# Designed miniproteins, single chains, part 83

Each design is a single chain, and the fold is of that chain. pLDDT is the mean over its residues in the fold that is shown.

## One batch from the design tools (miniprotein)

Design m2882
Fold by ESMFold2-Fast:
Structure m2882 (fold): chain A 80 residues (1-80)
Amino acid sequence: AALEALRKALAIAEEAGDEETVRAVRGALDALPSLSPEEAALVLEILIHEVEELRRKGRTAPEVAERVIAEVRRALDAVR
């Protein structure tokens, strides 16, 4: 469930050509299988913050950020 949601977030960022958001989501995807649920929740919360900062700095389109964050929140719900 969590990995599926992150793969959807990755696909959204890739389709948008947003290399910075792709790197952030890919980092979380690579880390998650080795983490406890508590560590996974922290990584996903950090990822949400990273995408929100990219949006704030104008480095990610608001629509892309919203869609990516929605999928990351689904991943977070799946590990809690």
Scores: mean pLDDT 86

Design m2883
Fold by ESMFold2-Fast:
Structure m2883 (fold): chain A 98 residues (1-98)
Amino acid sequence: EEEKKKKAEELRTQASNYRGQAAREDAILARHEANYKKMEEKRKQAKDDPSKANEAKGYELVAKSSRETAADHAARAGSLRTQADNLEKEAENIEKEL
């Protein structure tokens, strides 16, 4: 019985840690999404000027990189939240047996 209580508490602590990690990943995601938006605005400003074609292409490449990095962090945050949800469900199931 005591072992089950301790296991449930450990699972809830681990879930809390994963949620904290997911929140940090969300913060990084927000930063990269902001950079994407900034580069996209610069690309649009350069788009219709033939003398700025190389600059527009440069902004497009940086925007693409920011979006790909944002997607990676979004996937990581999602995975961490799923792991936290599963751990919380396991803790709840143990607590119901007490």
Scores: mean pLDDT 86

Design m2884
Fold by ESMFold2-Fast:
Structure m2884 (fold): chain A 84 residues (1-84)
Amino acid sequence: SVNQQITQVFRDGVDQLAPLLPEELTRSLRRAADILSTVTDPDQLVTSAFSVLDDAVERAPEENREKVQSIADKTKKQIEEINK
C-alpha cells in the first residue's frame, strides 16, 4: 500500500539519521515509525512524518544539523512523490 511505502521510506530515513543523532532521539524516531505504521489516513501520515522529521532536525547536534536537514529534506521529497 501507499502507506506501507511511506512508512518504509521514513524508516530508511531514520536509519540514515541514526549515526548523526543521539541514541535516545533515534529510539524515539523508531517508535514514531511504529506509530506511523498504524495511521490509515495518508494525509495525516505525511503530516505526522514531516513533523517528526522537523523535530529531529531541531534536536540534532549543531555539528550534524546540516546533514540531518539534508537527509530529512530528501526523505520528505521521497514521501511526497509516493503520496501523489
Scores: mean pLDDT 86

Design m2885
Fold by ESMFold2-Fast:
Structure m2885 (fold): chain A 80 residues (1-80)
Amino acid sequence: SLLEEVREFVEKGRELAALDLPSEEKRKLFEEYLNEVHRRLAELLREIVQAELNNEPLTPEQQAVVQALRELGLELLAAE
């Protein structure tokens, strides 16, 4: 389901963020994981996770996905 794909994607991002590696290398590892994620979902979530890793602001489309994640009981690292 979409919820399961999103949860797995977020958990993988959190796992990569917790590694004792530079942020740039964590981004490369996450990009490899994105190649395995469902294409239609990956386009939106890729930038969200990269923004979380880089502490960058989210676009309106990314904010809509974050709202959907909150509704489903998921949280992003930088969400208030």
Scores: mean pLDDT 61

Design m2886
Fold by ESMFold2-Fast:
Structure m2886 (fold): chain A 79 residues (1-79)
Amino acid sequence: MKMYEELLKKRMEKAGVEPDPELQAEIDRKIAELVASTTLTESEDLELSIENFERAAKENSGSLLVSTETLIKLRESAR
């Protein structure tokens, strides 16, 4: 769990930008559907969950949508 916060901080710093509210709404919707579809467990494969989710979302919607929001949503789901 603590390692997740470290990863989130690094990803956030790497992005260095905050998404627009409009874009964020689109991202939230896409991520919510993917999270529901994958039925990820919160305490098992957190690292793999991020990678799988990020890969699936990229194939469907693109890189930027996945980078920051995926980590945030997965973390909230895992917590």
Scores: mean pLDDT 50

Design m2887
Fold by ESMFold2-Fast:
Structure m2887 (fold): chain A 100 residues (1-100)
Amino acid sequence: EAAAKEQRLVDLVLHYVETAVRAMQTEDDPEKIKVMAEDIVALVTQVLAQMTDAALVQALADKIIALLDTFVAKSPEQKKIIEDTKARIRAAAQAAIAKL
C-alpha cells in the first residue's frame, strides 16, 4: 500500500516535470526558464523529502535528470540553468536518502 502510494506520487511528479520541460523548451527567455527550473527543484525536493523508499527516491531523481537531459539549450545561459538544476536534484536525492 505505501509502496503503491509512493509509485503514484512518482508517476505524478514525472508527468509534471515532463510537462514543465516541454514548456521550457518553447521559452526563449533564460530568466523565465530559470523560474520554471526553480519550481521543478522546489517540488522535487519537497516530494523526495516525504518519500520513505531509498530505491524509489534514487529512481525518481534519475528519471527527472533524464527528462532534463531531453532539453535542448538554445544558449550557454540556458545550458547552465539546466546543468545547475540537475546538480540540485542530485543533491536533494542524496539528502533525502541520508535521512532514511
Scores: mean pLDDT 85

Design m2888
Fold by ESMFold2-Fast:
Structure m2888 (fold): chain A 98 residues (1-98)
Amino acid sequence: DERTQRALELIESRERGLELQQQHRESVRPLTPEEVAALREALEALERNLFSMIAKENGLDVSGLSREEILALLSPEEQEVVRAYLRLLELERQILDR
């Protein structure tokens, strides 16, 4: 499916971007509290953008929709991909908290 392939490519691209940013900072110096806060905001923005894109692709405005209502617009297979991505973002947040 072309849509599923596009979603996986976007997830892969985001993963590479975050990994490179984290590796670069860690190789130069420890992350500062300000950098950790900025990365947390970036992860939250990625999550918000994902739900915004899902709603727009289904012809709906995200205003007034819960995350569960947005997920209900997806096929079960697409829901699994989105949940996997959200778990990945949560793991990244947990790494930043250590």
Scores: mean pLDDT 68

Design m2889
Fold by ESMFold2-Fast:
Structure m2889 (fold): chain A 104 residues (1-104)
Amino acid sequence: MKELIEEIKKQIEEARKALEAGDLDTAVSYIRKAVDLLEKAVEEIKKTKNPEYAKELISQAHELMEIVREALRKAVAEGRVDLANEFREIGKRISELLQEIEKL
């Protein structure tokens, strides 16, 4: 779990750097990896019920949501419709994962 949370943090930081550089294609790659890792971490926390890891995952999910909102804003501004739609679906997925953690 701790290693998985650290990897999520790494993917989020790389996504942020790519967005700051204006590289949406690199940013979406890191965002996809972060969401997949977050989903895996949520499945693990459902089994362990560890409240400290649940709080950390909530924090990382909110951080990732902010990155996704910024990425969506930039994709819309650049007319990248397919990417904007993907970021909307990713945002929905993160919201669903947050609801699952909050039920623990």
Scores: mean pLDDT 87

Design m2890
Fold by ESMFold2-Fast:
Structure m2890 (fold): chain A 83 residues (1-83)
Amino acid sequence: MKGYEFGYEGGKGAAEGVKGKEQGDATKATAGYLRGIGNVFQGTLVDGGETAREGAYKGGLDAGSEKGAEVARKIGEGFEKGE
């Protein structure tokens, strides 16, 4: 599913954002979170918020960040309310 794939990339972005924040790298944290938000939003527009959110959680976990997975899931939940 295209929306799941966008969500998955968003989850990886959120994981990079969390890693950047943990490292004290504001540039990496900002870039990761913006990538996460943009990709989860795109996934939500394509196949709906639930599908994008499922992909985002999995993408964050596969990137090795449980915190990133949770951040990406919450981003997807926020966009679901806009539908």
Scores: mean pLDDT 77

Design m2891
Fold by ESMFold2-Fast:
Structure m2891 (fold): chain A 94 residues (1-94)
Amino acid sequence: MKEEFIEFLDRAIAELERLAKEASPKTRVVLQRAIGGLEAIKRALEEGKISVEEAYQMALDLFEDARKEAQKLGDEKAVETLNRIIEELKKLME
């Protein structure tokens, strides 16, 4: 589980970084904040400072906050990408 979750975080970070390069300045700030949060979660999980369950809740909250902000900005592509990542995260923890 832990290794699969770390691999998921790496994929999510890479995808959000690609999205941020193509995004508007306002959406880019939202995505960069999310990326920073995910990198912090990954480090804490790798160092054994948090459990996989804690990392899951932190990542879920972070993605949902980013999706909400992207929705306020009217960035449909960012909302769709974040919705898909959230669904992948939920399936991983089933």
Scores: mean pLDDT 87

Design m2892
Fold by ESMFold2-Fast:
Structure m2892 (fold): chain A 62 residues (1-62)
Amino acid sequence: MGSGELAGIYGAKGDGEKAGLAAAEGGNTRSMAGAGGAQYSGHLGGPEAGKKAGIGGTRATL
């Protein structure tokens, strides 16, 4: 699914809230790799954390 890509896009736009939410959703559906990304995003919040988590989640499903 596109949750990782959405997190990356929102992170790049500076929308940390939407980036974090999209990354967390991706983490919930992508087991170990996504869960780690979602946890990282939850602790740091903001665009950079969301983008990193989103990219990781997307790669894990490719």
Scores: mean pLDDT 52

Design m2893
Fold by ESMFold2-Fast:
Structure m2893 (fold): chain A 93 residues (1-93)
Amino acid sequence: ADKAKDELAKVLKELVELGEKYPEVREVLEEAAIGVATAANTTLTNPEEGLKLFEETRRETLEKLRKVGSEEVVKKVEELLRRAGEAIRALAG
C-alpha cells in the first residue's frame, strides 16, 4: 500500500511538472492527474470501478495528447500512466 501510494504521488508530481515544461499539454495533464487521483481513491473502496476509471482516464488522456502533444511528450506520458496503472493495480490487491 505505502509503496503504491508513494509511486502514485511521484507520478502525479511528474505529470504536473511535465505540463509546466510543455504548456501546450498542461490542461490535458492536469485533467489526467485528477483522473489518476480519482481512480486511485475509488480503488481503495471499489477496486473494479477504480481500475475501470483509470483505463478511461488513460484512454482519454492519450487521445487528447496525440492531438496537441509531440511524440516525445506522448511517450513520457504513456510511461507515467503505465507506472500509475501498476500502482493502482497494487492498491486493488
Scores: mean pLDDT 86

Design m2894
Fold by ESMFold2-Fast:
Structure m2894 (fold): chain A 91 residues (1-91)
Amino acid sequence: MKEILERAGPGAKYAGEVFREAKEIADRLVEEFKKKIEKKLKEGKSIEEIEKEIEEEIEKLLEENSGAERLGLTMAEIDIKAYLAKLKKEE
């Protein structure tokens, strides 16, 4: 991907770097939120309660961030919601 973006020109290279940073942020956030979810489950919270708390935290972070961080948060939200949906099916 990096080599392809470098050949495509400066604008494409810049867009690729923003996407790369957003993906790195998303991967980190997904792991952090998964750990938070697991901790809350161990504390005896319901999946529905955890989902509400996580959605509220992500919404607040989306309001406070922009650019690559906001894109990364949006990507992470999709993966986190998928993880929560999987946990609900396993109950």
Scores: mean pLDDT 76

Design m2895
Fold by ESMFold2-Fast:
Structure m2895 (fold): chain A 111 residues (1-111)
Amino acid sequence: DERIAEYKARIAEDPNDWRAWLELADELARQGKLEEAIEYYEKGIKIMEEQKADPVELAVALLSYALFLEVLGKTEEAEKYYKKAEEILSKLSEEEQERVRELLRRGLNTP
């Protein structure tokens, strides 16, 4: 798979490229490789937290992953990530919160 190879190449070049970890997880989830997708989503989120990524982008990643876990029936795990996202959202401006909503709408329109 060209996309998986591309994301793996990006990770090899820069292991802190959390976008590459999350995009790899999305592609694996799309292919039904759910266990691998979970591992790479959590790795990407951990790197975002360690690198102090933009709180808007971190909130989007946490909410998207929580929704993914909820769809898989992993309700307890989903609640943990929703709670993390709520803590971040509570510190964001109105403009930043609207940006989170806009980015989530775009993600929900991607199969």
Scores: mean pLDDT 84

Design m2896
Fold by ESMFold2-Fast:
Structure m2896 (fold): chain A 66 residues (1-66)
Amino acid sequence: SSEEVAKAALEAAEKGADGAEALANAGRAIQSLGGTSEDSRAAGELLVKEGKTTAAKLAGQGLLKA
């Protein structure tokens, strides 16, 4: 589900040391779960809204621009 993909992307992004690593981690999590472009957008929105780190919020913005 989109919620499952978004949650996995958020958890992966929060392990990143910077925005670039967080974005790469989130992208791998989405791809690993077979996420669609719509799932990537939902994940990006969740990361911007709920991300606890600056890196995760930046990753969310990166997903929304892709």
Scores: mean pLDDT 84

Design m2897
Fold by ESMFold2-Fast:
Structure m2897 (fold): chain A 61 residues (1-61)
Amino acid sequence: NPELDELLSQYPLSPEERSTLQEDFENFRAAFLSLGFPESLAQKLALESVRLEAEWLVSQQ
């Protein structure tokens, strides 16, 4: 996912943290789709969820 890759490249994340956030993105997207959101909105919501998670992880460093 180019948008996810671009987002994660903006944060000083370890390869392990990046892998976890990529997995979390797929889980968030699947969850929003299961709630009946259209694909485009589910992807946008998953990206914002992962953005907040990345910002939190960096704030803990």
Scores: mean pLDDT 86

Design m2898
Fold by ESMFold2-Fast:
Order: sequence, then structure tokens, then C-alpha cells
Structure m2898 (fold): chain A 74 residues (1-74)
Amino acid sequence: MEERLRKIRELEERLLKEAPSMSDEERRVAIARGHLLSALILEGASRAEIERVRRLGPEEQLALYRARVAQERA
């Protein structure tokens, strides 16, 4: 549990450091990616699953983020 929270904090710190230099589009993709990776880490996803999400293009990352948000709201 604590290990997963540390990984989420590292992702948040990285996003905050990079955010001021990003365009609006880049920030949207970074937020979606951060949310997806944080959720996968909390759910105990394998390293391979995390790496798969990291290799997705911006459009695919946004699509996964939207699908996940829709499922959580249902």
C-alpha cells in the first residue's frame, strides 16, 4: 500500500515540475496519463501493463482515460 502511494507521489511531482513548460494539449495528455498510471499502480497492475499504457499515443491514452472515467461513474 505505502509503496503504491510513493509511486503515485512520484508521478504527481514529475507532472507538477513539467506542467509550467507544457502546452494546454500536452497538459491534458499528461494528466490523463498520470491518472491512468496511478489507477493501474493502485490496482496492482503488472509492469508489462504499465509499460503498455506508457507506449500508447496521446489519442489512445485519452480514449482509455475517458472509458475509465465512464465506468467509474456508472
Scores: mean pLDDT 68

Design m2899
Fold by ESMFold2-Fast:
Structure m2899 (fold): chain A 63 residues (1-63)
Amino acid sequence: TVDDTRDRIAALNARRDALDAEINQMIRDKSPISDIRAAYQERQAIDAELRALRVTLQAIQAS
């Protein structure tokens, strides 16, 4: 479970970095505000999941 949790964290970090690059590109391209907003909401969801997974990883290692 520790390795699975670490793999999930790594995958989410990579997805977040890719999404940040995509958001920056959307802003440069003058994409619709609704699309940019959707991308930011997706990033917030990724950040929330990362926080939860880090707490889970700490709990597994402590107990």
Scores: mean pLDDT 83

Design m2900
Fold by ESMFold2-Fast:
Structure m2900 (fold): chain A 61 residues (1-61)
Amino acid sequence: SELEEIIAKLASPDVAVREAAARELLAEPDKEKRKEIAEKLLKSPDVVVRIAGAELLELVG
């Protein structure tokens, strides 16, 4: 799934990979999809993934 691919990239310890994923999301015209991804990240049991979700919310809000 494209959503799962973006989640994996946003949770990367590599800043370049995270930046590339963020640019892909900002290029997505569907605000609802961006919100859905951020919400999914925040509900993750993985603390690193939740931090990425919080950062993404700053970009989409």
Scores: mean pLDDT 70

Design m2901
Fold by ESMFold2-Fast:
Structure m2901 (fold): chain A 100 residues (1-100)
Amino acid sequence: SVFEKVSELLAQAQEAIAARDFKRAVAILLEMLELAEENPEYEEFIFDVIKTAARLLLNAALEEGNSELADLAQELLAAETLEEMRAQVEKLGAAVDALS
């Protein structure tokens, strides 16, 4: 049920991004990363799902005129490893917290 859990998390991330609840979106992305680290056989699948969420986040940031958030979403989208992806999600979380 890792596949089902990740699919549920993607739906929750889509809802959070649509609601502009970026703190919740970041928390969901971190949960997906934890699942990828605990389930290496799903790593590639989860990596692609996080990139799907990152594209939605980029579009939302652009619609809000938030260039800083858009740049951070682009950096997340450019990540080539789970380690890079985690670093970018943590950086995104710090920026979202700073904006209040």
Scores: mean pLDDT 87

Design m2902
Fold by ESMFold2-Fast:
Structure m2902 (fold): chain A 68 residues (1-68)
Amino acid sequence: SKEEELKALEKGIKENPDLVKETLQEMRKRASKKTQELIDKALKAVDSGNYKEAAKYLLEAIEEFRKE
């Protein structure tokens, strides 16, 4: 379910936020403008320690990136 995916992503971000930030920055280089905006929101949430919010935007970014 989406709820289970969000919990898994949140846990992953908490375990290694620096690796997640690096991955998001690399994705950003190949992403559309819309996906970049979602990635930027996820990065800001990681920087703020708001991993639940970061997981939400990360999932949205992944879904948009798959449509490209």
Scores: mean pLDDT 85

Design m2903
Fold by ESMFold2-Fast:
Structure m2903 (fold): chain A 92 residues (1-92)
Amino acid sequence: SEEQKKKLIEAAESFRKAADALERGDVETARQYLLEAMKKLDEASKFVSREVETAFIAAAIDVAGAQAGLIDPETAAKSVRETAELLEKEAK
């Protein structure tokens, strides 16, 4: 549906902003965008594939690792960006 596609796109936009912040080393701003993306993804949860769910879990772990200084923020950005790309693909 149109509303389903809109929610997936909105979630993807928030994930992209989080990835951009991580690439700048701004982990706190990335965390804020990730929380917003999570909220939007929850609203779209009935429409999310297993592939998106798996990618999101991996991205969340990587962002937590970057916050703790255990993972390079660039690595976390890649995981977050992959989640955004999957959401955009499913919105078609």
Scores: mean pLDDT 81

Design m2904
Fold by ESMFold2-Fast:
Structure m2904 (fold): chain A 106 residues (1-106)
Amino acid sequence: EIEEKIPKLVEKLKSPDSEVRLEAIEEVKELVENKKLSEEDLLKLVPVLIEIIENDPDSEVRAKAVETLKLILEKSDFENIKALVKKALEKAKSDPDEKVREAAEK
């Protein structure tokens, strides 16, 4: 179930369509809220979310990815994942878009 879902989410997160990427981020956020992601799942999703925060041309997509990483930091018990997320959130505080910076600060 989840193993098939994670590869599909990674593909959607890499879509050329910003609406598809936003939908995938919201789905990841829901899985994080419900604690349905394993450490292996997070190791596959977190690097893709970090790539979005650093390189996505759409500021709304970047802001939603930041919100999702903050939720992972709150809900995850995996120290290796938390370390990756904390580093990405520090970089997001320097984003050119105010909404992305605000999402990273709070």
Scores: mean pLDDT 83

Design m2905
Fold by ESMFold2-Fast:
Structure m2905 (fold): chain A 91 residues (1-91)
Amino acid sequence: SLSDEERLLLLEFLVDSAIEYAKKKYPEHKEQLDKFGEEVRKAIREAKSVDEAVQKIRELFEKYKDSLSPELKEILERIVQSVEDFAAYLK
């Protein structure tokens, strides 16, 4: 069984991997992807549970989504959905 600390570390690893993949596939969005990744990592590190981290990540996306291009919004929504799906699997 995994501890909450280990689950949060795995969630951070997934996010870092997803952001790096997205930056390679969409280099034109690198700066915005890096900024979103930094905010997500901060949310994970400050969270006490996986559920809290996932909630904060969704809230970050909702906060920024209206300022994003349609393409970047779709990319980030897919990353957030992948995080939510992975977190559900960790339960």
Scores: mean pLDDT 86

Design m2906
Fold by ESMFold2-Fast:
Structure m2906 (fold): chain A 103 residues (1-103)
Amino acid sequence: SPLDDISLDEARQAVALGEQYGAQGDYAKMSGYLLLAGMSGDLVLQAEVFLIISKSDLASGDYDNAIKYAKKAEELGLKSGTPEGKKLAEEAKKIIEEAEKKK
């Protein structure tokens, strides 16, 4: 099923591969791996996925989408109730502030 969850280890590997392909400018592969990671159901991994997307949008000058996805990352990170999620929320807030300043 396209809604079947993947393991947390597979999702974390997909995040790492997505970041690597994004750094190479292969946004199609980046998006594929980040979509796979987002299927984990884990709130921290979902926050990481949206944070990576928001960073990519910020770097490309898409400030509206950078803010949109960074807000989603902040929401999911805080909802996780974890120290990891809180750190992701703090990073997302910095992206929102930077994108708002450049907008």
Scores: mean pLDDT 81

Design m2907
Fold by ESMFold2-Fast:
Structure m2907 (fold): chain A 75 residues (1-75)
Amino acid sequence: SELEQLVNEILKVLEGKLTDEEKALLYEMARTAGSVSGFASILGSPALAEKLGFDVEVHARLKKKIELSDFRYEP
């Protein structure tokens, strides 16, 4: 699926930089979101992540690592 491809690309770009907790959160966010747009919304909103029961500290670290990586959502 498109969402599975997105998760795999993030894992590839951040190879060796993600903890097991951050990898687990990536998969749980994808499972919960069910779509690329839903995933982007959860990743981009700490408040939404907290409301959905995700670990806000792990989410913040993951978000920061993605933002500082070569991975881009912009065209």
Scores: mean pLDDT 81

Design m2908
Fold by ESMFold2-Fast:
Structure m2908 (fold): chain A 76 residues (1-76)
Amino acid sequence: SALIDQAVALAGEGAQAAKAGDLETAARHYREAARLFLEAGAVKLAREALLQLSTVLEKMGRHEEAARARAEAEAL
């Protein structure tokens, strides 16, 4: 699936951004990856992307947004 391939690439870019300390870019990439995974019906991959988003948001001190991302992942 082109959507899954794009989402995988975005999740990888998010991981690289997080490793480099660019947490804003990491959060944006993981959020978009989760959206594309959900659009493609790839529920397990969407859950993983949302959990990674939650972790990045926690590191940024965005605790409410992190909790929402985690809750969304747990609801899948």
Scores: mean pLDDT 92

Design m2909
Fold by ESMFold2-Fast:
Structure m2909 (fold): chain A 63 residues (1-63)
Amino acid sequence: MITIYLLNPTLEQVRAAIAEARRLLAEGRKVRIEVDSFHPDMTPEERERALAEVERLNAEAEA
């Protein structure tokens, strides 16, 4: 399993990681995204959206 670990990511970095994870999943690789805190410049709405997108991808990867 490939783990993409993000420390203090911006929204753009989270979305880039999701795009990379989807590419790896399309190639038949097992992948998971782990996020450790968010960049302090991210709004609460952006953090909630980023978390939801990561959780959705991780759920798709496990399905």
Scores: mean pLDDT 80

Design m2910
Fold by ESMFold2-Fast:
Structure m2910 (fold): chain A 63 residues (1-63)
Amino acid sequence: SLEELLKKREEAMKAGNKEDFLEISVLIARDYLGYTDEQIADALGITVEEVRELYERAKEKYG
């Protein structure tokens, strides 16, 4: 659920786990907020390919 993802993201932030924070943030933005890969890439200052890689990892861990 979105609530569980938000909790896991908060835990990642407090632990300094930037990778998990970014993976969860991309998953939330795409699946719950309806942002495109291009919009997420612009917002995070990364490439569209990096967004897609983060999304795939997030789905394996949290989907």
Scores: mean pLDDT 88

Design m2911
Fold by ESMFold2-Fast:
Structure m2911 (fold): chain A 68 residues (1-68)
Amino acid sequence: SEEEQEKIIEELVNLILEMETASEEERKQLQAKIREIYAKIKAKFSEEEVKKIESETLRRYLKKLEAK
């Protein structure tokens, strides 16, 4: 659903942002979690929906970087 995609996008953006200030060990754990989420997305959603999730995640991440 669109609400489910929104929640996934928000979680991915937050994880990517956390990696910027994380220790080396914490970053490794965050990367593993991001990989698990992407594996689930690719298994559950269509190619078009995956692209939408990826593009929206990148858009929001970049917007938050500009706000720093």
Scores: mean pLDDT 82

Design m2912
Fold by ESMFold2-Fast:
Structure m2912 (fold): chain A 102 residues (1-102)
Amino acid sequence: SMAEDRELVVGLHKQTVKTYRSIKEMLEKGEMSTEVAKGQAVTLEDSMIKNYKSLNSPLGEQQVKHYEAHKAAILAAKDGAQLLAVLDAAIKDEEEEIKKLK
């Protein structure tokens, strides 16, 4: 049902926020380099894009575009400070998507 699809998508956004926060924390602590953090974030984006493409639905297509935009922003970050700002913006964007679906 549409309600079950929305619950699934909300759960995926919540998990994405947790992953972004984990990457951000490791990067801030110097436990992860900028290049490794970018690689981890891009891997998450690619996983989300693949999963949403498999839905073959308008909601899936909308979510693919959302994560493609995040991936482009992550790849465009030139240093750790820019990557932290991109991750903060991505977390906020995920939280706004959760609000729209509730």
Scores: mean pLDDT 87

Design m2913
Fold by ESMFold2-Fast:
Structure m2913 (fold): chain A 106 residues (1-106)
Amino acid sequence: KIEEKKKKILEYEEKLVEASRLLDQGTPEALRRAIELVKEILEEIKKDFPWIPQSLIDKAKSHIERAEQALEAGDLETARQHLREALGVLSNILTFIKIELLLEEN
């Protein structure tokens, strides 16, 4: 079970790296794809790790929603900023999961 959870974390980290690359491209199409990817990661984390604090989930979701709204309005800089914040929150969530798994192993 712990090894399966570790594999899931690596898969999420790979998706976050891809989302970060799309953010760096900065085109509307790349930002839209990055938003879709971070939404997918957040949903999968909620299913696989339901014990994650709701405040962290809500923070990530808020930044994702603001990034979508900014992108639809044509404000690419605001979209990139909120997407960057969402990626940061997701990275923090994955770190929290990794720490918890290390505690379970001992």
Scores: mean pLDDT 85

Design m2914
Fold by ESMFold2-Fast:
Structure m2914 (fold): chain A 74 residues (1-74)
Amino acid sequence: MVELTIRVRGSPEAVEEAEKIARELGLDFRRVGPDEVVASGRMTREQAEKAEAAFRELAARHPGLTVEVDRKEL
């Protein structure tokens, strides 16, 4: 089990997409500003890898978007 935290900063459109991805993956999410959201949750390593891949794909579609990932082994 891992605890995953993903921080996304970018345009409002990219942040809205990040919220949709977090919701689809069952992550808790908190909008900390109009251009920033934090998604987190406890999951298996496989689920964490899937979440990281989804947010990496989001960053690839939105130039200037930053995605910061932190993983804690439980």
Scores: mean pLDDT 81

Design m2915
Fold by ESMFold2-Fast:
Structure m2915 (fold): chain A 75 residues (1-75)
Amino acid sequence: SSMEAEAKRVVALAKETLARGISKRIKIELIGQNGKVFTETLTQDPKQADEAEKKIEDFIKEHGPPVQIVLSGVA
């Protein structure tokens, strides 16, 4: 779905932003069909970012694509 592709794009952008040192942390919130919210924070640690990406993918696999994605950068 377009929202699943958007989630992958958003995670990739967050990982690149963190790798370049532009942000220290990026919070990603996925809002599901029934208003269920899943929140994951990515850090500059590549291993943690990969684990966070997998948790986001697992959430989408279980609950379907989100209706909204919210990003917040933390300095």
Scores: mean pLDDT 84

